# Designed miniproteins, single chains, continued (5), part 91

Each design is a single chain, and the fold is of that chain. pLDDT is the mean over its residues in the fold that is shown.

## One batch from the design tools (miniprotein)

Design m19369
Fold by ESMFold2-Fast:
Structure m19369 (fold): chain A 69 residues (1-69)
Amino acid sequence: KRAELEQRIARLEAMAAYLEAKGLTDEASQIRELVRDARRALAAGDYEKAEQLLDEALKLAADAVNSLS
């Protein structure tokens, strides 16, 4: 649902900011790009594409967090 995807976007934006603060600026930038594309898909009503992009961003975020100690 739209509200659920918007909430996922907000969480990923917060995670990107956290990773940037930890010095993972390239990973944070990539997550923000995927989130931006997900926002465009969501605005177009393409929930499947938005979900796929957010899943990709979440995987990248998880891999980045696992690289921190």
Scores: mean pLDDT 84

Design m19370
Fold by ESMFold2-Fast:
Structure m19370 (fold): chain A 120 residues (1-120)
Amino acid sequence: RLETLVVLSLLLGLHDPRITEPMGAPYVLVILEEKDEEKLRRAIEVAREILEALERGVSPEEIAERLKERYGLSDEAQEELRRALELLQRGAPPVEVLQAISGVGEKSARELLRAAREAL
């Protein structure tokens, strides 16, 4: 699904060195870095859980906060994830959703979408 592709692309973007945690990458980002098929399947499951929570009316802020607590996202990554999920919920185009990540331009957003599409 397009929404799963966008959220998976967002998780790939959060692995960008410009957004990395001082103490290392959160578990979900480590899965994407290793490019293991089983780990990628789990990342897709996390993306689906995020979308299911949004569909149930859980706020983007609460989802981003829970992911920060569970996976150790930085304050910056949490805020970027919150903004991206708000854009996604409003029906913004995939490229615009991914541009919520600091330093991700249109070209980088399209490359993230390509990588996620190949993983699905």
Scores: mean pLDDT 68

Design m19371
Fold by ESMFold2-Fast:
Structure m19371 (fold): chain A 64 residues (1-64)
Amino acid sequence: SAAEERRKRAERAVRDAAASVAAGNDVAGLLAEQDSGIPVGLLRRIAAGDEEALEEAVELLLAR
């Protein structure tokens, strides 16, 4: 339960950050990195549909 809740929260945060980066704004990229703590380059891969990048970003958040 707690682990599943953390995973869902992390995935939602990653999706939101990737959506911001997909908007193509420099400010969006900086905000996404500051908000999620995930490198903007990895978020750009997620925005491009890289499933492995999504899982890697989720694991980064879960490790915090």
Scores: mean pLDDT 71

Design m19372
Fold by ESMFold2-Fast:
Structure m19372 (fold): chain A 60 residues (1-60)
Amino acid sequence: AFKATLSFDSEELAKKVASEAKELYPEATVTVDGTTLTVTTDLPPEKAIALVLSLLGKSL
């Protein structure tokens, strides 16, 4: 299992990123609490890291 916690400047931004993550990786568990986004997944490390980097860099 892979777990990452990401902080954003606004709750609106965190919610947008969470929605995109769920669309692209529906098998991952994505939760939002205020400006904090928590991603938990049982994906292979390669895919889990790609997901987290996509959320951090907003390249998607």
Scores: mean pLDDT 72

Design m19373
Fold by ESMFold2-Fast:
Structure m19373 (fold): chain A 91 residues (1-91)
Amino acid sequence: SSIQEAAEQSVERAKELAKKALEAYEKGDYKKAVSYAVSAMLYVSIAVNGGLLEEALEALEEMLKYAKEHKKPDPELIEALEKAIERIKKL
């Protein structure tokens, strides 16, 4: 069905965004890295198939660690990452 195809595309999109989050983090663009990570989780929340749950969760937990260690931590971004991680763990 078109809904299943959309779910599969959402999983692929989440994977791409998670990779972009890690790449942005490695380049020192923590704001962009967090934005990509949060966007990846929005796509995971739409996707029913959990093939990326462990990879996305690991990437988000790493991003959360670095967001907290940032010289000017953003409380809203930290809260968004924590909520995304908690939602994934409940799936």
Scores: mean pLDDT 69

Design m19374
Fold by ESMFold2-Fast:
Structure m19374 (fold): chain A 77 residues (1-77)
Amino acid sequence: MKKLLEQFLERILGQFENMASGNYLKAEQSTDPEKAEQLRKQGDYYRYLTSEKGRGLAEKLAEEALQAYQAHLEALQ
């Protein structure tokens, strides 16, 4: 129920923050301007998901991931 979804959302948001930071760092270290731009766009995507504006999308992704996890567990039984 709600508590499990909230815990899962917190974990996902933490991972998205790490992904955003990692992509920005890789973009700064890249010698290829096209690859650097692509990495920045990926970082912007993850940063958006951790923002207030992206909250609804992040919650939707968390719900979908939790549903997929539950379906996978049922398939293993």
Scores: mean pLDDT 78

Design m19375
Fold by ESMFold2-Fast:
Structure m19375 (fold): chain A 61 residues (1-61)
Amino acid sequence: SQEELEEVRKKMVETLKKISAILDEIDATGTLTPEQQAELDRLKSEFVELKKKYDELEAAL
């Protein structure tokens, strides 16, 4: 539904904001920690899944 598309879109934007914040922190400190790497990997994976869900919902309209 259109409502579900908007919710998924919002989640995609929030995920990108989280990725951006971590990248900004890495740029500021010059350090990439194992914790930051794991979090980035999780967020990237989540974004891929959200994009798949978005495409499925859009195709069903």
Scores: mean pLDDT 85

Design m19376
Fold by ESMFold2-Fast:
Structure m19376 (fold): chain A 75 residues (1-75)
Amino acid sequence: AEFDEALRLAERNVAEHPTGLPVEQEAASILAAKAAGEVLDKHKDVTDPEEQDKVIEEATSAARDALAAFRARLA
């Protein structure tokens, strides 16, 4: 599962490089970065500045949606 994967990666990352952040907060950051990265990778060939702005908006929206879903999962 996506959330279980993010928690596993966060636990490993904290064990190797302690940041002082809670595991759940680091997992949320990983999920947000992954969601944004997937949108950016899907549109990596976009060169039009106006289209690039839309891609950034989509990446931001995807990151927010991932954070909201993760927060709901923890509730």
Scores: mean pLDDT 70

Design m19377
Fold by ESMFold2-Fast:
Structure m19377 (fold): chain A 58 residues (1-58)
Amino acid sequence: TEELRKRAERLEELGRYMESKGDLKTAAVLYRKAAELYEQAGDEERSRKLRARAEELE
């Protein structure tokens, strides 16, 4: 699960970067992918928060 968590963290960081650039659509996609990896890693709370964030950006 550590590898999944690290990959999720990287995608979340990329999502925040895209959001800071105003690319909300790409940020939402990255947040959804990060959420899926967090869920696979057993972090359901983080997964849920990122899914909610992605919805807010659409």
Scores: mean pLDDT 85

Design m19378
Fold by ESMFold2-Fast:
Structure m19378 (fold): chain A 68 residues (1-68)
Amino acid sequence: LEALLDAAAEAARAALPALEAAGASPDTLEQARLVAARDIMGLAELIAKKAGKPAPSREEILERLLES
């Protein structure tokens, strides 16, 4: 689960520079972070349910997007 969440967070963070290079505004980049966190949360809940583990919080996912 952790390796999959880290990979998903890394992919989301890698997408932000590509959006910026395409001319996305700062507001669009912030919205993209929020959308990525929502999508990663949904994926994390699905994986956690399949593994019988508790889902990580939205705050944990946002921290992974910002600092890891």
Scores: mean pLDDT 68

Design m19379
Fold by ESMFold2-Fast:
Structure m19379 (fold): chain A 70 residues (1-70)
Amino acid sequence: TDELREEAISLLDDALEKLSKYVSEDVLKRIEELVAEAKKALETGSLEEMLKKEKEVSEKIQELVDKELS
């Protein structure tokens, strides 16, 4: 539903805001691109695909942050 989608997007946006303080502009841009691609993929998928994709995107963002900090 739109409510679940909004919650998932809000969590991603909150994470992005927090990450912007710790990562370079280049990494932030890559994360923003991933979020935009995920949002587009969520719009074309089923509700089940949407929830699964939210988790995968969150994990990939965390991996990018970990790599930046390495």
Scores: mean pLDDT 69

Design m19380
Fold by ESMFold2-Fast:
Structure m19380 (fold): chain A 94 residues (1-94)
Amino acid sequence: KLKEEAEEALKKLREAVEKGDVREAIEAAEELLKIVLELLKRGDVEEALKYLDELEELLREAVKLAREQGDEEAALEAEELLGLVGILKGIANL
């Protein structure tokens, strides 16, 4: 169930980035991040790290797209999510 939800959120995030839809990308990233937090709480650390790596790459692209589109608010939101991903990767590797 949780892994299916993660794959669906990741698919939405990839599709949004491919389309250049930064707002949809941020929404999908937030959805995936909530699922990652639940995976970490359950001790599914390896699976959580896999999705955190995907989130990091796709959020970096979302930041770039937001700046190219002049959407500074979306760029800041994506940067905040990137920061949280970095913190969670650090915690997961403890």
Scores: mean pLDDT 87

Design m19381
Fold by ESMFold2-Fast:
Structure m19381 (fold): chain A 85 residues (1-85)
Amino acid sequence: SMETLLALMKEIHAIWESNRERLESASPEEQKELITEIAKEIAKVMEKYGLLSEEVRKAIENNAPYEEILRLIEKELLEKYNEVK
Protein backbone atom coordinates (compact mmCIF):
# COMPACT_ATOMS: atom_id res chain seq x y z
CA SER A 1 0.00 0.00 0.00
CA MET A 2 1.02 3.66 -0.32
CA GLU A 3 0.99 3.98 3.49
CA THR A 4 3.42 1.05 3.87
CA LEU A 5 5.76 2.46 1.21
CA LEU A 6 5.72 5.95 2.77
CA ALA A 7 6.51 4.44 6.21
CA LEU A 8 9.43 2.51 4.67
CA MET A 9 10.74 5.62 2.88
CA LYS A 10 10.52 7.61 6.12
CA GLU A 11 12.63 5.01 7.98
CA ILE A 12 15.20 4.90 5.13
CA HIS A 13 15.46 8.71 5.17
CA ALA A 14 15.97 8.62 8.96
CA ILE A 15 18.83 6.10 8.56
CA TRP A 16 20.62 8.37 6.05
CA GLU A 17 20.00 11.53 8.13
CA SER A 18 21.31 9.92 11.34
CA ASN A 19 24.58 9.05 9.52
CA ARG A 20 25.03 12.31 7.53
CA GLU A 21 27.63 13.94 9.84
CA ARG A 22 29.53 10.65 10.27
CA LEU A 23 29.76 10.32 6.46
CA GLU A 24 30.95 13.94 6.09
CA SER A 25 33.71 13.43 8.71
CA ALA A 26 34.82 9.95 7.58
CA SER A 27 37.88 9.04 5.51
CA PRO A 28 37.23 7.40 2.10
CA GLU A 29 37.74 3.90 3.55
CA GLU A 30 35.54 4.66 6.59
CA GLN A 31 32.85 6.00 4.21
CA LYS A 32 32.84 2.69 2.28
CA GLU A 33 32.40 0.72 5.52
CA LEU A 34 29.70 3.07 6.85
CA ILE A 35 27.76 3.06 3.55
CA THR A 36 27.93 -0.76 3.51
CA GLU A 37 26.44 -0.80 7.05
CA ILE A 38 23.73 1.67 5.97
CA ALA A 39 22.84 -0.47 2.93
CA LYS A 40 22.47 -3.56 5.14
CA GLU A 41 20.34 -1.63 7.65
CA ILE A 42 18.07 -0.41 4.82
CA ALA A 43 17.72 -4.03 3.63
CA LYS A 44 16.64 -5.08 7.16
CA VAL A 45 13.95 -2.37 7.17
CA MET A 46 12.79 -3.52 3.70
CA GLU A 47 12.56 -7.11 5.01
CA LYS A 48 10.52 -5.89 8.04
CA TYR A 49 7.99 -4.37 5.59
CA GLY A 50 7.98 -7.49 3.37
CA LEU A 51 9.58 -5.57 0.48
CA LEU A 52 13.06 -7.16 0.37
CA SER A 53 13.67 -8.75 -3.04
CA GLU A 54 15.69 -11.90 -3.71
CA GLU A 55 18.07 -9.77 -5.85
CA VAL A 56 18.97 -7.43 -2.95
CA ARG A 57 19.22 -10.38 -0.52
CA LYS A 58 21.63 -12.26 -2.84
CA ALA A 59 23.74 -9.13 -3.43
CA ILE A 60 24.21 -8.76 0.34
CA GLU A 61 24.91 -12.51 0.86
CA ASN A 62 27.53 -12.40 -1.94
CA ASN A 63 29.20 -9.28 -0.43
CA ALA A 64 28.55 -7.22 -3.57
CA PRO A 65 30.05 -3.70 -3.64
CA TYR A 66 27.93 -1.25 -1.63
CA GLU A 67 27.33 0.81 -4.79
CA GLU A 68 25.59 -2.20 -6.39
CA ILE A 69 23.47 -2.93 -3.30
CA LEU A 70 22.36 0.73 -3.05
CA ARG A 71 21.66 0.89 -6.81
CA LEU A 72 19.36 -2.15 -6.56
CA ILE A 73 17.57 -0.75 -3.49
CA GLU A 74 17.07 2.67 -5.12
CA LYS A 75 15.78 1.12 -8.36
CA GLU A 76 13.26 -1.11 -6.56
CA LEU A 77 11.97 1.65 -4.26
CA LEU A 78 11.57 4.08 -7.17
CA GLU A 79 9.65 1.44 -9.18
CA LYS A 80 7.32 0.71 -6.23
CA TYR A 81 6.78 4.42 -5.53
CA ASN A 82 5.86 5.13 -9.17
CA GLU A 83 3.38 2.20 -9.19
CA VAL A 84 1.41 3.40 -6.11
CA LYS A 85 1.39 7.20 -6.45
Scores: mean pLDDT 81

Design m19382
Fold by ESMFold2-Fast:
Formats: C-alpha cells, sequence, structure tokens
Structure m19382 (fold): chain A 99 residues (1-99)
C-alpha cells in the first residue's frame, strides 16, 4: 500500500519517497505472483487513473508522471493493487471513471 505523500516536500524528496514506496509495492506484487502491480492514482477531482507496471523502466516513467500530478496538486493519493482481487477492482473502478 502506498500512503499519501506529504504536501510540504521538495520535488526531489517527493520522487525519492514515491520511488521507495513504489519499489516496495512492486516487489511485493512480484513475490505474490500477480504478474505485476497496478498503481491507481486518485485526483483531487475524484478521477481515477490506472497504471499497470511489470517492468522497472515502466515504473520509473510512471513515477515521473505521478510526480508531475503531485506537483500540480492534482493527485491526492496513490493505491497499489498487489493482489488479483484488488487488481480487478482497481481496473473496474478505473474503467467506470475513465470510460
Amino acid sequence: RLPIQPPNVSREQLLAAFRGLAESAFEVAQKEGNGGVVIVTVTRAGEISVHRVTDREEWERLAAEELARLEAGEAASVVVADTPELLELAIAAARQWNA
């Protein structure tokens, strides 16, 4: 589970914190055998975006995109689906909001 990032940190600190949390979640997802991790970002407007990560390079690109959203004050929280059940729920929710 990725917690909400603190609002009063530098860009470098935000990226470093996100990186550490995302790596931890990614490792757990790989260990659990779900074939990857799905990161769900909830914006302050209540919109949901879903990112499927199976590769460290993809994770790095995703981290940069989420950092940009945090910098803009658009992202309120990040949730990682590290089980098949949570993965399906995250995808279903994202489809409903982004359809």
Scores: mean pLDDT 55

Design m19383
Fold by ESMFold2-Fast:
Structure m19383 (fold): chain A 63 residues (1-63)
Amino acid sequence: SARAEALARAAAEALRAGDFDAALAAAKELIDLGYTVAEAADLIARVGGLDPATARVLAALAA
């Protein structure tokens, strides 16, 4: 969805900017929308352009 893609970009952009609280908040919204940790991690990596291992850790911390 457009909202999920926007959240994935927001999480990645916040992390690149060093804003861990904002990155975690965006990742938590993905989980709250019903995405699993693996699905949220894939979205953040693929849409946000974040390293897959980093995206997985961020999504796991958000769950």
Scores: mean pLDDT 86

Design m19384
Fold by ESMFold2-Fast:
Structure m19384 (fold): chain A 72 residues (1-72)
Amino acid sequence: SLEPTPEEREEMIAAARENLEEAEKLVKKTGKLTSKAAALLSAAMLLAAASQDEEAIEEAKKRVKEIEELAE
C-alpha cells in the first residue's frame, strides 16, 4: 500500500489547503473558474486523497464545491 508517512500526510494536507486558498482568491478576483483555478482545485483534491485523511478529504470536497459556486 502507498500509505504516506505522518510527515508526508501533514505536508499533503497543507499543500491541499494552500491550493484551495489560491484557487478561491483567483475565482474571487476574476469572477470565473479559470483553467489555473480549476487545476489548483484538482491538485488540492489529489493531495487530500493522497493524504488518506478522511477529515481533510471531506473538507477539500466541500471547499471545492463552494469555490466552484463562486464562479459566475
Scores: mean pLDDT 86

Design m19386
Fold by ESMFold2-Fast:
Structure m19386 (fold): chain A 68 residues (1-68)
Amino acid sequence: SMEDKKARILAMARQWIRWGVANGVPLETIRAAVRRLIEETGAAEGLSDAEIEELVAAADRMAEELAA
């Protein structure tokens, strides 16, 4: 389902954020890389621009939380 695809993309984003934080990657760099991942993967999976932006917003909140 589309919900399962969104959940998988967010799970991938979370893993990349965790890795980046653990390895001292600047938060701005992590956000840019994760945005690109979500945009490319979401487009390939047939997500709308609005759905992609919702996932990016969710990933930005994850990055802030995991870097705190």
Scores: mean pLDDT 87

Design m19387
Fold by ESMFold2-Fast:
Structure m19387 (fold): chain A 70 residues (1-70)
Amino acid sequence: MKLSEEQKEALKKYLMERFGLSEEQAEEVVKLLETEEDLRKVAEKLMERFGLSEDQANEILTYAVLLAED
């Protein structure tokens, strides 16, 4: 997924405020979204690495996709 620096900062802020992730965890999520093309694998890794529910992982993916389309 291709994100601008401004979109990455918006996504990090969203992750920290909405899900209580640390800045380091939010940066790892952004990197995962940039490096993994399969969004299903991104969701699985979000659940495995950060203890997020399937609903939370899907909410993050939806936000990131909508953000990347702007």
Scores: mean pLDDT 81

Design m19388
Fold by ESMFold2-Fast:
Formats: sequence, C-alpha cells, structure tokens
Structure m19388 (fold): chain A 59 residues (1-59)
Amino acid sequence: GFHPGDLLSEREEQVAVLLALGYSQREIGRLLGISQATVSRITRRIFEKLGLSSLEELF
C-alpha cells in the first residue's frame, strides 16, 4: 500500500507518531513546543490528506 510518510510533512509525521503512541493533543503540544490548537489543526490535516475519519485507520 501507499506509505503515509509520502503524503505527510515532517511535522505531521511527528504528530501522527505521537498520537499512535497514545499521547493526547495537549501532551503532543507540550512535547513539540506548540499549542494544543495547532496540534488539533495538524491532526485534522493528517486525516484530510489520508482520507481517514479516525486515527485507528492510520495504524
């Protein structure tokens, strides 16, 4: 199948990996030094780029 990394930016890949590891959007924002709102926007961008409705479909 197509690899998600081919569609995602480096930042989007970082967020996707941390979500897969069970981190909340708030925790990811703290780890990456960005706001929770920014993590939420990146998460939505990941889903839009991959045509996914949930994180479970990414992994």
Scores: mean pLDDT 73

Design m19389
Fold by ESMFold2-Fast:
Structure m19389 (fold): chain A 66 residues (1-66)
Amino acid sequence: MEKKLEEMKEIALSDIEELKKLTSDKELLEILDKYEKKIKEAKSVEELHEIVGELEKELKEYFAKK
């Protein structure tokens, strides 16, 4: 259980880090930093899925503004 959560966190954090390297937009960087912290604090796979889902929603809203 713990190992699966750790592996999923590593994947999610790696994806965020790549996105942070590709952007200089303050708004997007703030979204990515916020969810990076939430992912690190997740206590279960279910919680991690919820956090990732919220990140995807905020990213869609961000890109809809552009």
Scores: mean pLDDT 80

Design m19390
Fold by ESMFold2-Fast:
Structure m19390 (fold): chain A 62 residues (1-62)
Amino acid sequence: DSYVKAYNNAITNVATGLLSVEEAKKIADEMIKKGVKGSELFTDSLKLMDQKKLEEAKKKLE
């Protein structure tokens, strides 16, 4: 649960703009280095979120 909470917090912070995708990837790399289970899914989620942000930005551009 602790790694799941950290994962959800990082994803939420990226979605709300408190963290850049690059900063979140650094957190994911540290989790992988420490052997946190599921950290590979974290990097996959960040890739999907990066793609979705691009689509949303195009729709919301003035």
Scores: mean pLDDT 65

Design m19391
Fold by ESMFold2-Fast:
Structure m19391 (fold): chain A 82 residues (1-82)
Amino acid sequence: EEDEEAIKLLEKGREYYENGDFEKAVQYFEEAIKKAKNLKLRAEAYGMLALAYRQLGDFDKAIEYEKKARELLNEYEKQKAA
């Protein structure tokens, strides 16, 4: 249920990102993170958030969220390798 909502928010964020509205994209990606429970979905949302902050010139936040996305993706991959 929450993951389904997160997917829809992530897709809307991507639409804003593709149209160059990076501030709006950030809002949707942050909302997606709040709804997402699945590690892969959370990693995707943090990765997109990092890209959006990079486009906004906030490199400190971009690095922080890129690191968070990598950590979550590593956790997801470890769970699938078992």
Scores: mean pLDDT 84

Design m19392
Fold by ESMFold2-Fast:
Structure m19392 (fold): chain A 85 residues (1-85)
Amino acid sequence: MKLSKEELEIQIEAALVIMGAEVNRLAALKLEDEEAKRRALELAERAIELAVEAENEKDPEKARKLVEEARELVREATEIIREAE
């Protein structure tokens, strides 16, 4: 199996998003604010789902959009965690 440069880039970006979302999950579990914790966990889980969908998406344009959406959710969760600490 030969991955194109674009497919490889999408897989790397998706993996980075998944790692960021997992870091957010661990940080969220330490929050005393139950609302912020719930919101951050929901965003992290959704980001992982979108990144996994991107890895399995055959259309590079659709995969790139899924990675971009997942990255935005990771960024939003990070901000919620930062403000709740």
Scores: mean pLDDT 84

Design m19393
Fold by ESMFold2-Fast:
Structure m19393 (fold): chain A 65 residues (1-65)
Amino acid sequence: SVSRETAGLIEIVAIAEEAGLLGVKFEGKKITVYAEEDTPERRAGAERIKEIAEELGYEFELVLL
């Protein structure tokens, strides 16, 4: 079976793709999400990614370009 951490990281990538986020960077225990435009859909996606990241013990950062 897939670990909870691995499943959560897979879900983060899927959410980023569905929400139209530019990308996700994984560095150690930090997850950085990149977004070009502040839309409600992208904001909701970033918020959900933050929740999953924090539940898994990762630091979360949102970068608006």
Scores: mean pLDDT 83

Design m19394
Fold by ESMFold2-Fast:
Structure m19394 (fold): chain A 59 residues (1-59)
Amino acid sequence: GLEETPAESYEKLGEFYESQGDYKGAADAYGNAALAATIQGEDPSKLREKRKEMEEKAK
């Protein structure tokens, strides 16, 4: 399998969408990263915070 975790892959996708100004896409990607982090036993707090920031920018 790939060495990169699902949480890391979604976080990178969120960073990509954020760099393109697609804040809705970034919020969705960071949300998926937070869910993947939770499943992996990692703290999702930073990813949830990024998701909220992107949701606010998308308004």
Scores: mean pLDDT 81

Design m19395
Fold by ESMFold2-Fast:
Structure m19395 (fold): chain A 61 residues (1-61)
Amino acid sequence: MEKILKVIGLILRAIGEALDGNIEKALEYLEEALEKAKEIEDEEESKEFIELVEKQKKKIE
């Protein structure tokens, strides 16, 4: 559960940076979120968060 909250926090920070026009910083947070999502022990939850981060990355690239 703690790892999931970390991923959510990084996604929210990335969205904040993107809204402020800091696209490079937003992408850095999304890359960190992707790495943390891969560490989630539940395989299904890990997959869902990986897909979520990948979608957000595509929207701001």
Scores: mean pLDDT 80

Design m19396
Fold by ESMFold2-Fast:
Structure m19396 (fold): chain A 88 residues (1-88)
Amino acid sequence: KAEELFKAGKYEEAIKAAEKELEKDPNNAEAWKLLGEALFKLGKVEEANEYYLKASEIYREQGNLEKALEVELELGIELLKRGVELVT
């Protein structure tokens, strides 16, 4: 599973596994978030930001505001650590 690959530090393999999960269920917010987390580990900040926002959007659509806010907070922390300025 994508999460096990991520825990093992195999970020590129985790990305491919998460992409396969999303082909089956594009509303899997956890898979979008994991894809973003792995991309942050690989330094692909712009792509990671896009997928974190997608995960947050799906959580909000599902009424899971707590997870949406957690994803948004994690995104904010990661962007601050990297000193990036984003224009939406």
Scores: mean pLDDT 81

Design m19397
Fold by ESMFold2-Fast:
Structure m19397 (fold): chain A 55 residues (1-55)
Amino acid sequence: MSGKEILMKKVGASEENAEKALELAREDPRLARGLLMRNGGLSEEEAETVIRDAL
């Protein structure tokens, strides 16, 4: 499953907001990882997939 699909299905992000989250992950992967886990409710593995797909 792609990072964008994880954001849309697991976090409930719109397509536009998922794209913005991927941009944040490219700019600051550490901050994005923490936000995805803490605020998005993603597992470490799911957050790492989003970060990897953003890079």
Scores: mean pLDDT 79

Design m19398
Fold by ESMFold2-Fast:
Structure m19398 (fold): chain A 64 residues (1-64)
Amino acid sequence: MDSADENSDKVTTAIRKAAKQGLVEVVTPNGANSLRAKSQEAFDELSKLISEEAGAPGAARGVS
């Protein structure tokens, strides 16, 4: 559960998806704000997931 950081909402969602897909290792037991990419490809995919959660280029949500 991640309620300590308002800005982490999007990142936490992306991290959880990446961890579930096996793209990164989650350092924390619950998967919050702590991760490590396994490779350059995994890092690129994680960046895509974060971008999709935050919104594609030209898209702004307003709520963090």
Scores: mean pLDDT 58

Design m19399
Fold by ESMFold2-Fast:
Structure m19399 (fold): chain A 58 residues (1-58)
Amino acid sequence: MEEVRRFAEETIRRVLEAEEDPEKALDIAIEGLSRLTEASPEDLRRLHELAVEAYRKL
């Protein structure tokens, strides 16, 4: 899970830098992360929470 957390944080940061609209950037990052991971629905919910937490730190 720590690897997933780091991946989510890095992905959100990069998407936010490329996209000026932060809400749109967050949505794109979450959709991208869900497709790149071989995650169950449970893991996808955790990934979403990690992505939101990472975004709040930015």
Scores: mean pLDDT 61

Design m19400
Fold by ESMFold2-Fast:
Structure m19400 (fold): chain A 60 residues (1-60)
Amino acid sequence: DKRREAIFYAALRVALQEGLDEEKARKLAEEVVKEAEEKGLSLEEVMDRTIERSRELLKE
């Protein structure tokens, strides 16, 4: 599915840019894809949530 792939790679890219390692970034991207499918999030909302969640993970 093209939309699911776009969401996944957008989230992955953002998580990596925020400073997460590849393993954590991929896990977060998978979680964000599931949330986006459940809530009907736009790509912009996906990116915002990925930034927020990445920053929270980096504080721990």
Scores: mean pLDDT 82

Design m19401
Fold by ESMFold2-Fast:
Parts: C-alpha cells; structure tokens; sequence
Structure m19401 (fold): chain A 93 residues (1-93)
C-alpha cells in the first residue's frame, strides 16, 4: 500500500544519509524524509499507525544526522526546524 511505499522510500533516504557526510546533501535528504512523513501522517489510521510512527521516527533520525554534520548557522537552524517538525508529527499521532 501507499504507507509501505513511503516507509521503503524513507528507509532508502536514511541509508543514504548514513552513507554521506556532505552537510547540504544531509539536509536535502532530511527534508525529503520529512515530506514522506508528512504524507504518511495525513494517511494515518488505526490500522497503519505503527508504520506511520516508524516513518516519522526515520525523519527525526535523518534530521538529527543533518544537525550533527551542519557546518554553519543556516544549516544548523534548518536542521533544528526539521527536528521540531518531526517531533510535532509524532505528537499528532
């Protein structure tokens, strides 16, 4: 289904994030993963909440990796913004 597709894509993006140290690439991967999590939350119901929560937690992890490798103030603030948005999604579940 769509949630399983989003989870597979989120896992692939997280694997890419773990394989690079490029701060700009990590931020872009975190932003892409958060977009998948935002779509998953819109599709959330009682039958798929566990899978949606896994996608949200992957987005949070990708954002944390981006923050760990952020080299300037703009990248740091953008990564923090992604972390806060991912936490907000988890609280909405």
Amino acid sequence: GRIEELLARARALLAQARATTDPAALLALAEQTLRLAEEAVRLADDSNKDLVLEIVRIALEAARIALAHATDRELILRAIGLILRAIGLELDL
Scores: mean pLDDT 92

Design m19402
Fold by ESMFold2-Fast:
Structure m19402 (fold): chain A 59 residues (1-59)
Amino acid sequence: SFKEKAAKISIEMGKLFLDAGNYEKAVASYEQALLLDPENKEAKEGLDQARAKIAAQKA
């Protein structure tokens, strides 16, 4: 489906932003993926990882 393909693209963008250290953009990309596919485990895990990186930078 269109939503399934769009969610996969958002997950790939999230991974690229995580790798680049752009954690806030990674969060936005994974949140977009979850808006399209709310039960997507990869997007949930990526979102948690990106949020943890942001929290670590503030500590």
Scores: mean pLDDT 84

Design m19403
Fold by ESMFold2-Fast:
Structure m19403 (fold): chain A 87 residues (1-87)
Amino acid sequence: DALIDELVERIKEILEEHGVEVSDSEAEGLRQAIAELVAAGDLEFARALALHFVREKAEAAGLSEEQKEELLRRVEEETRRFVAALR
């Protein structure tokens, strides 16, 4: 699904802009999990999973609270656009 691939690529770009590395295997794992939730109709869970992934990666990377807030804000905008595009 092109929309899921686009969302995952945007999340990777946003994290990398903040110095947080995302491996291809991590990106593929996120893509598969989102695809399963979308196929089940669980759009809000798909969005929550993407935000949780980002929060965990940012925290593990030792980002400040201010950096985490900005990063999560950007990803929340991307996930809202994604859900809107599916509806």
Scores: mean pLDDT 84

Design m19404
Fold by ESMFold2-Fast:
Structure m19404 (fold): chain A 65 residues (1-65)
Amino acid sequence: TAEEHLEEGNRLLAEGRPAEAAEHYEKAIALDPDYADAYANLGSAYLALGQEEKAAEYYAKAEEL
């Protein structure tokens, strides 16, 4: 489910694996395009990867949902 991918992404992000976390958040979004938490957490994963502009884009997307 989308929630299972969000949870797995959160676990990976906590383990310092933001690239793999981003993949799971993207899968959560693919299953539920209105999943605001998945967009916000994808933003956090990109921030952890040093991609601040991309992080801002996903945070903004989460705010629009």
Scores: mean pLDDT 86

Design m19405
Fold by ESMFold2-Fast:
Structure m19405 (fold): chain A 64 residues (1-64)
Amino acid sequence: DKEEEEKMKELKKKALENMSLEELEDAIEVLKKRLESSKTPKDEVHKEVEEEIKYLEELIEKLK
């Protein structure tokens, strides 16, 4: 595959790793707002957003 979902996910993670603590915290707030707007608990999008928040929390933990 020439444009794999995994490649896009890795590029996104790389961008997040270059963010400051404040930017990461802001990103988490935005994602949490997205989850509040989601009404389906097992929606694939909801699951992906939860995984993204978890990753951002791990990055913040590394910066402390």
Scores: mean pLDDT 69

Design m19406
Fold by ESMFold2-Fast:
Structure m19406 (fold): chain A 100 residues (1-100)
Amino acid sequence: SMVEQVRKNTKEIIDELKKSKVPEDILKRMEEVGELIVRVVEQLEKNPPKDPRQLTIQKFLILAAQSGLFTAARMAISKSPEEVILAELEAARALAEAAG
């Protein structure tokens, strides 16, 4: 299921961040965005829209949010500037919020 895949992918990237000794404050913010993405996909599975087009849009936004989280995580592991990491992470959060 999409929920299981999103949960697995989110756990894997957070575990990689923990192993890479990313700063605790950045890790916490990424965990919060990951938890938001999981909550949104769970809500979509429980209450799917009747319109197939709307369902497709919401699924796309969830996948785009997860892609953004992965990009922000890779930037953090590569020690990119904090401002760039946080900007990418906020873009991912906005996509997840748009999907809910």
Scores: mean pLDDT 87

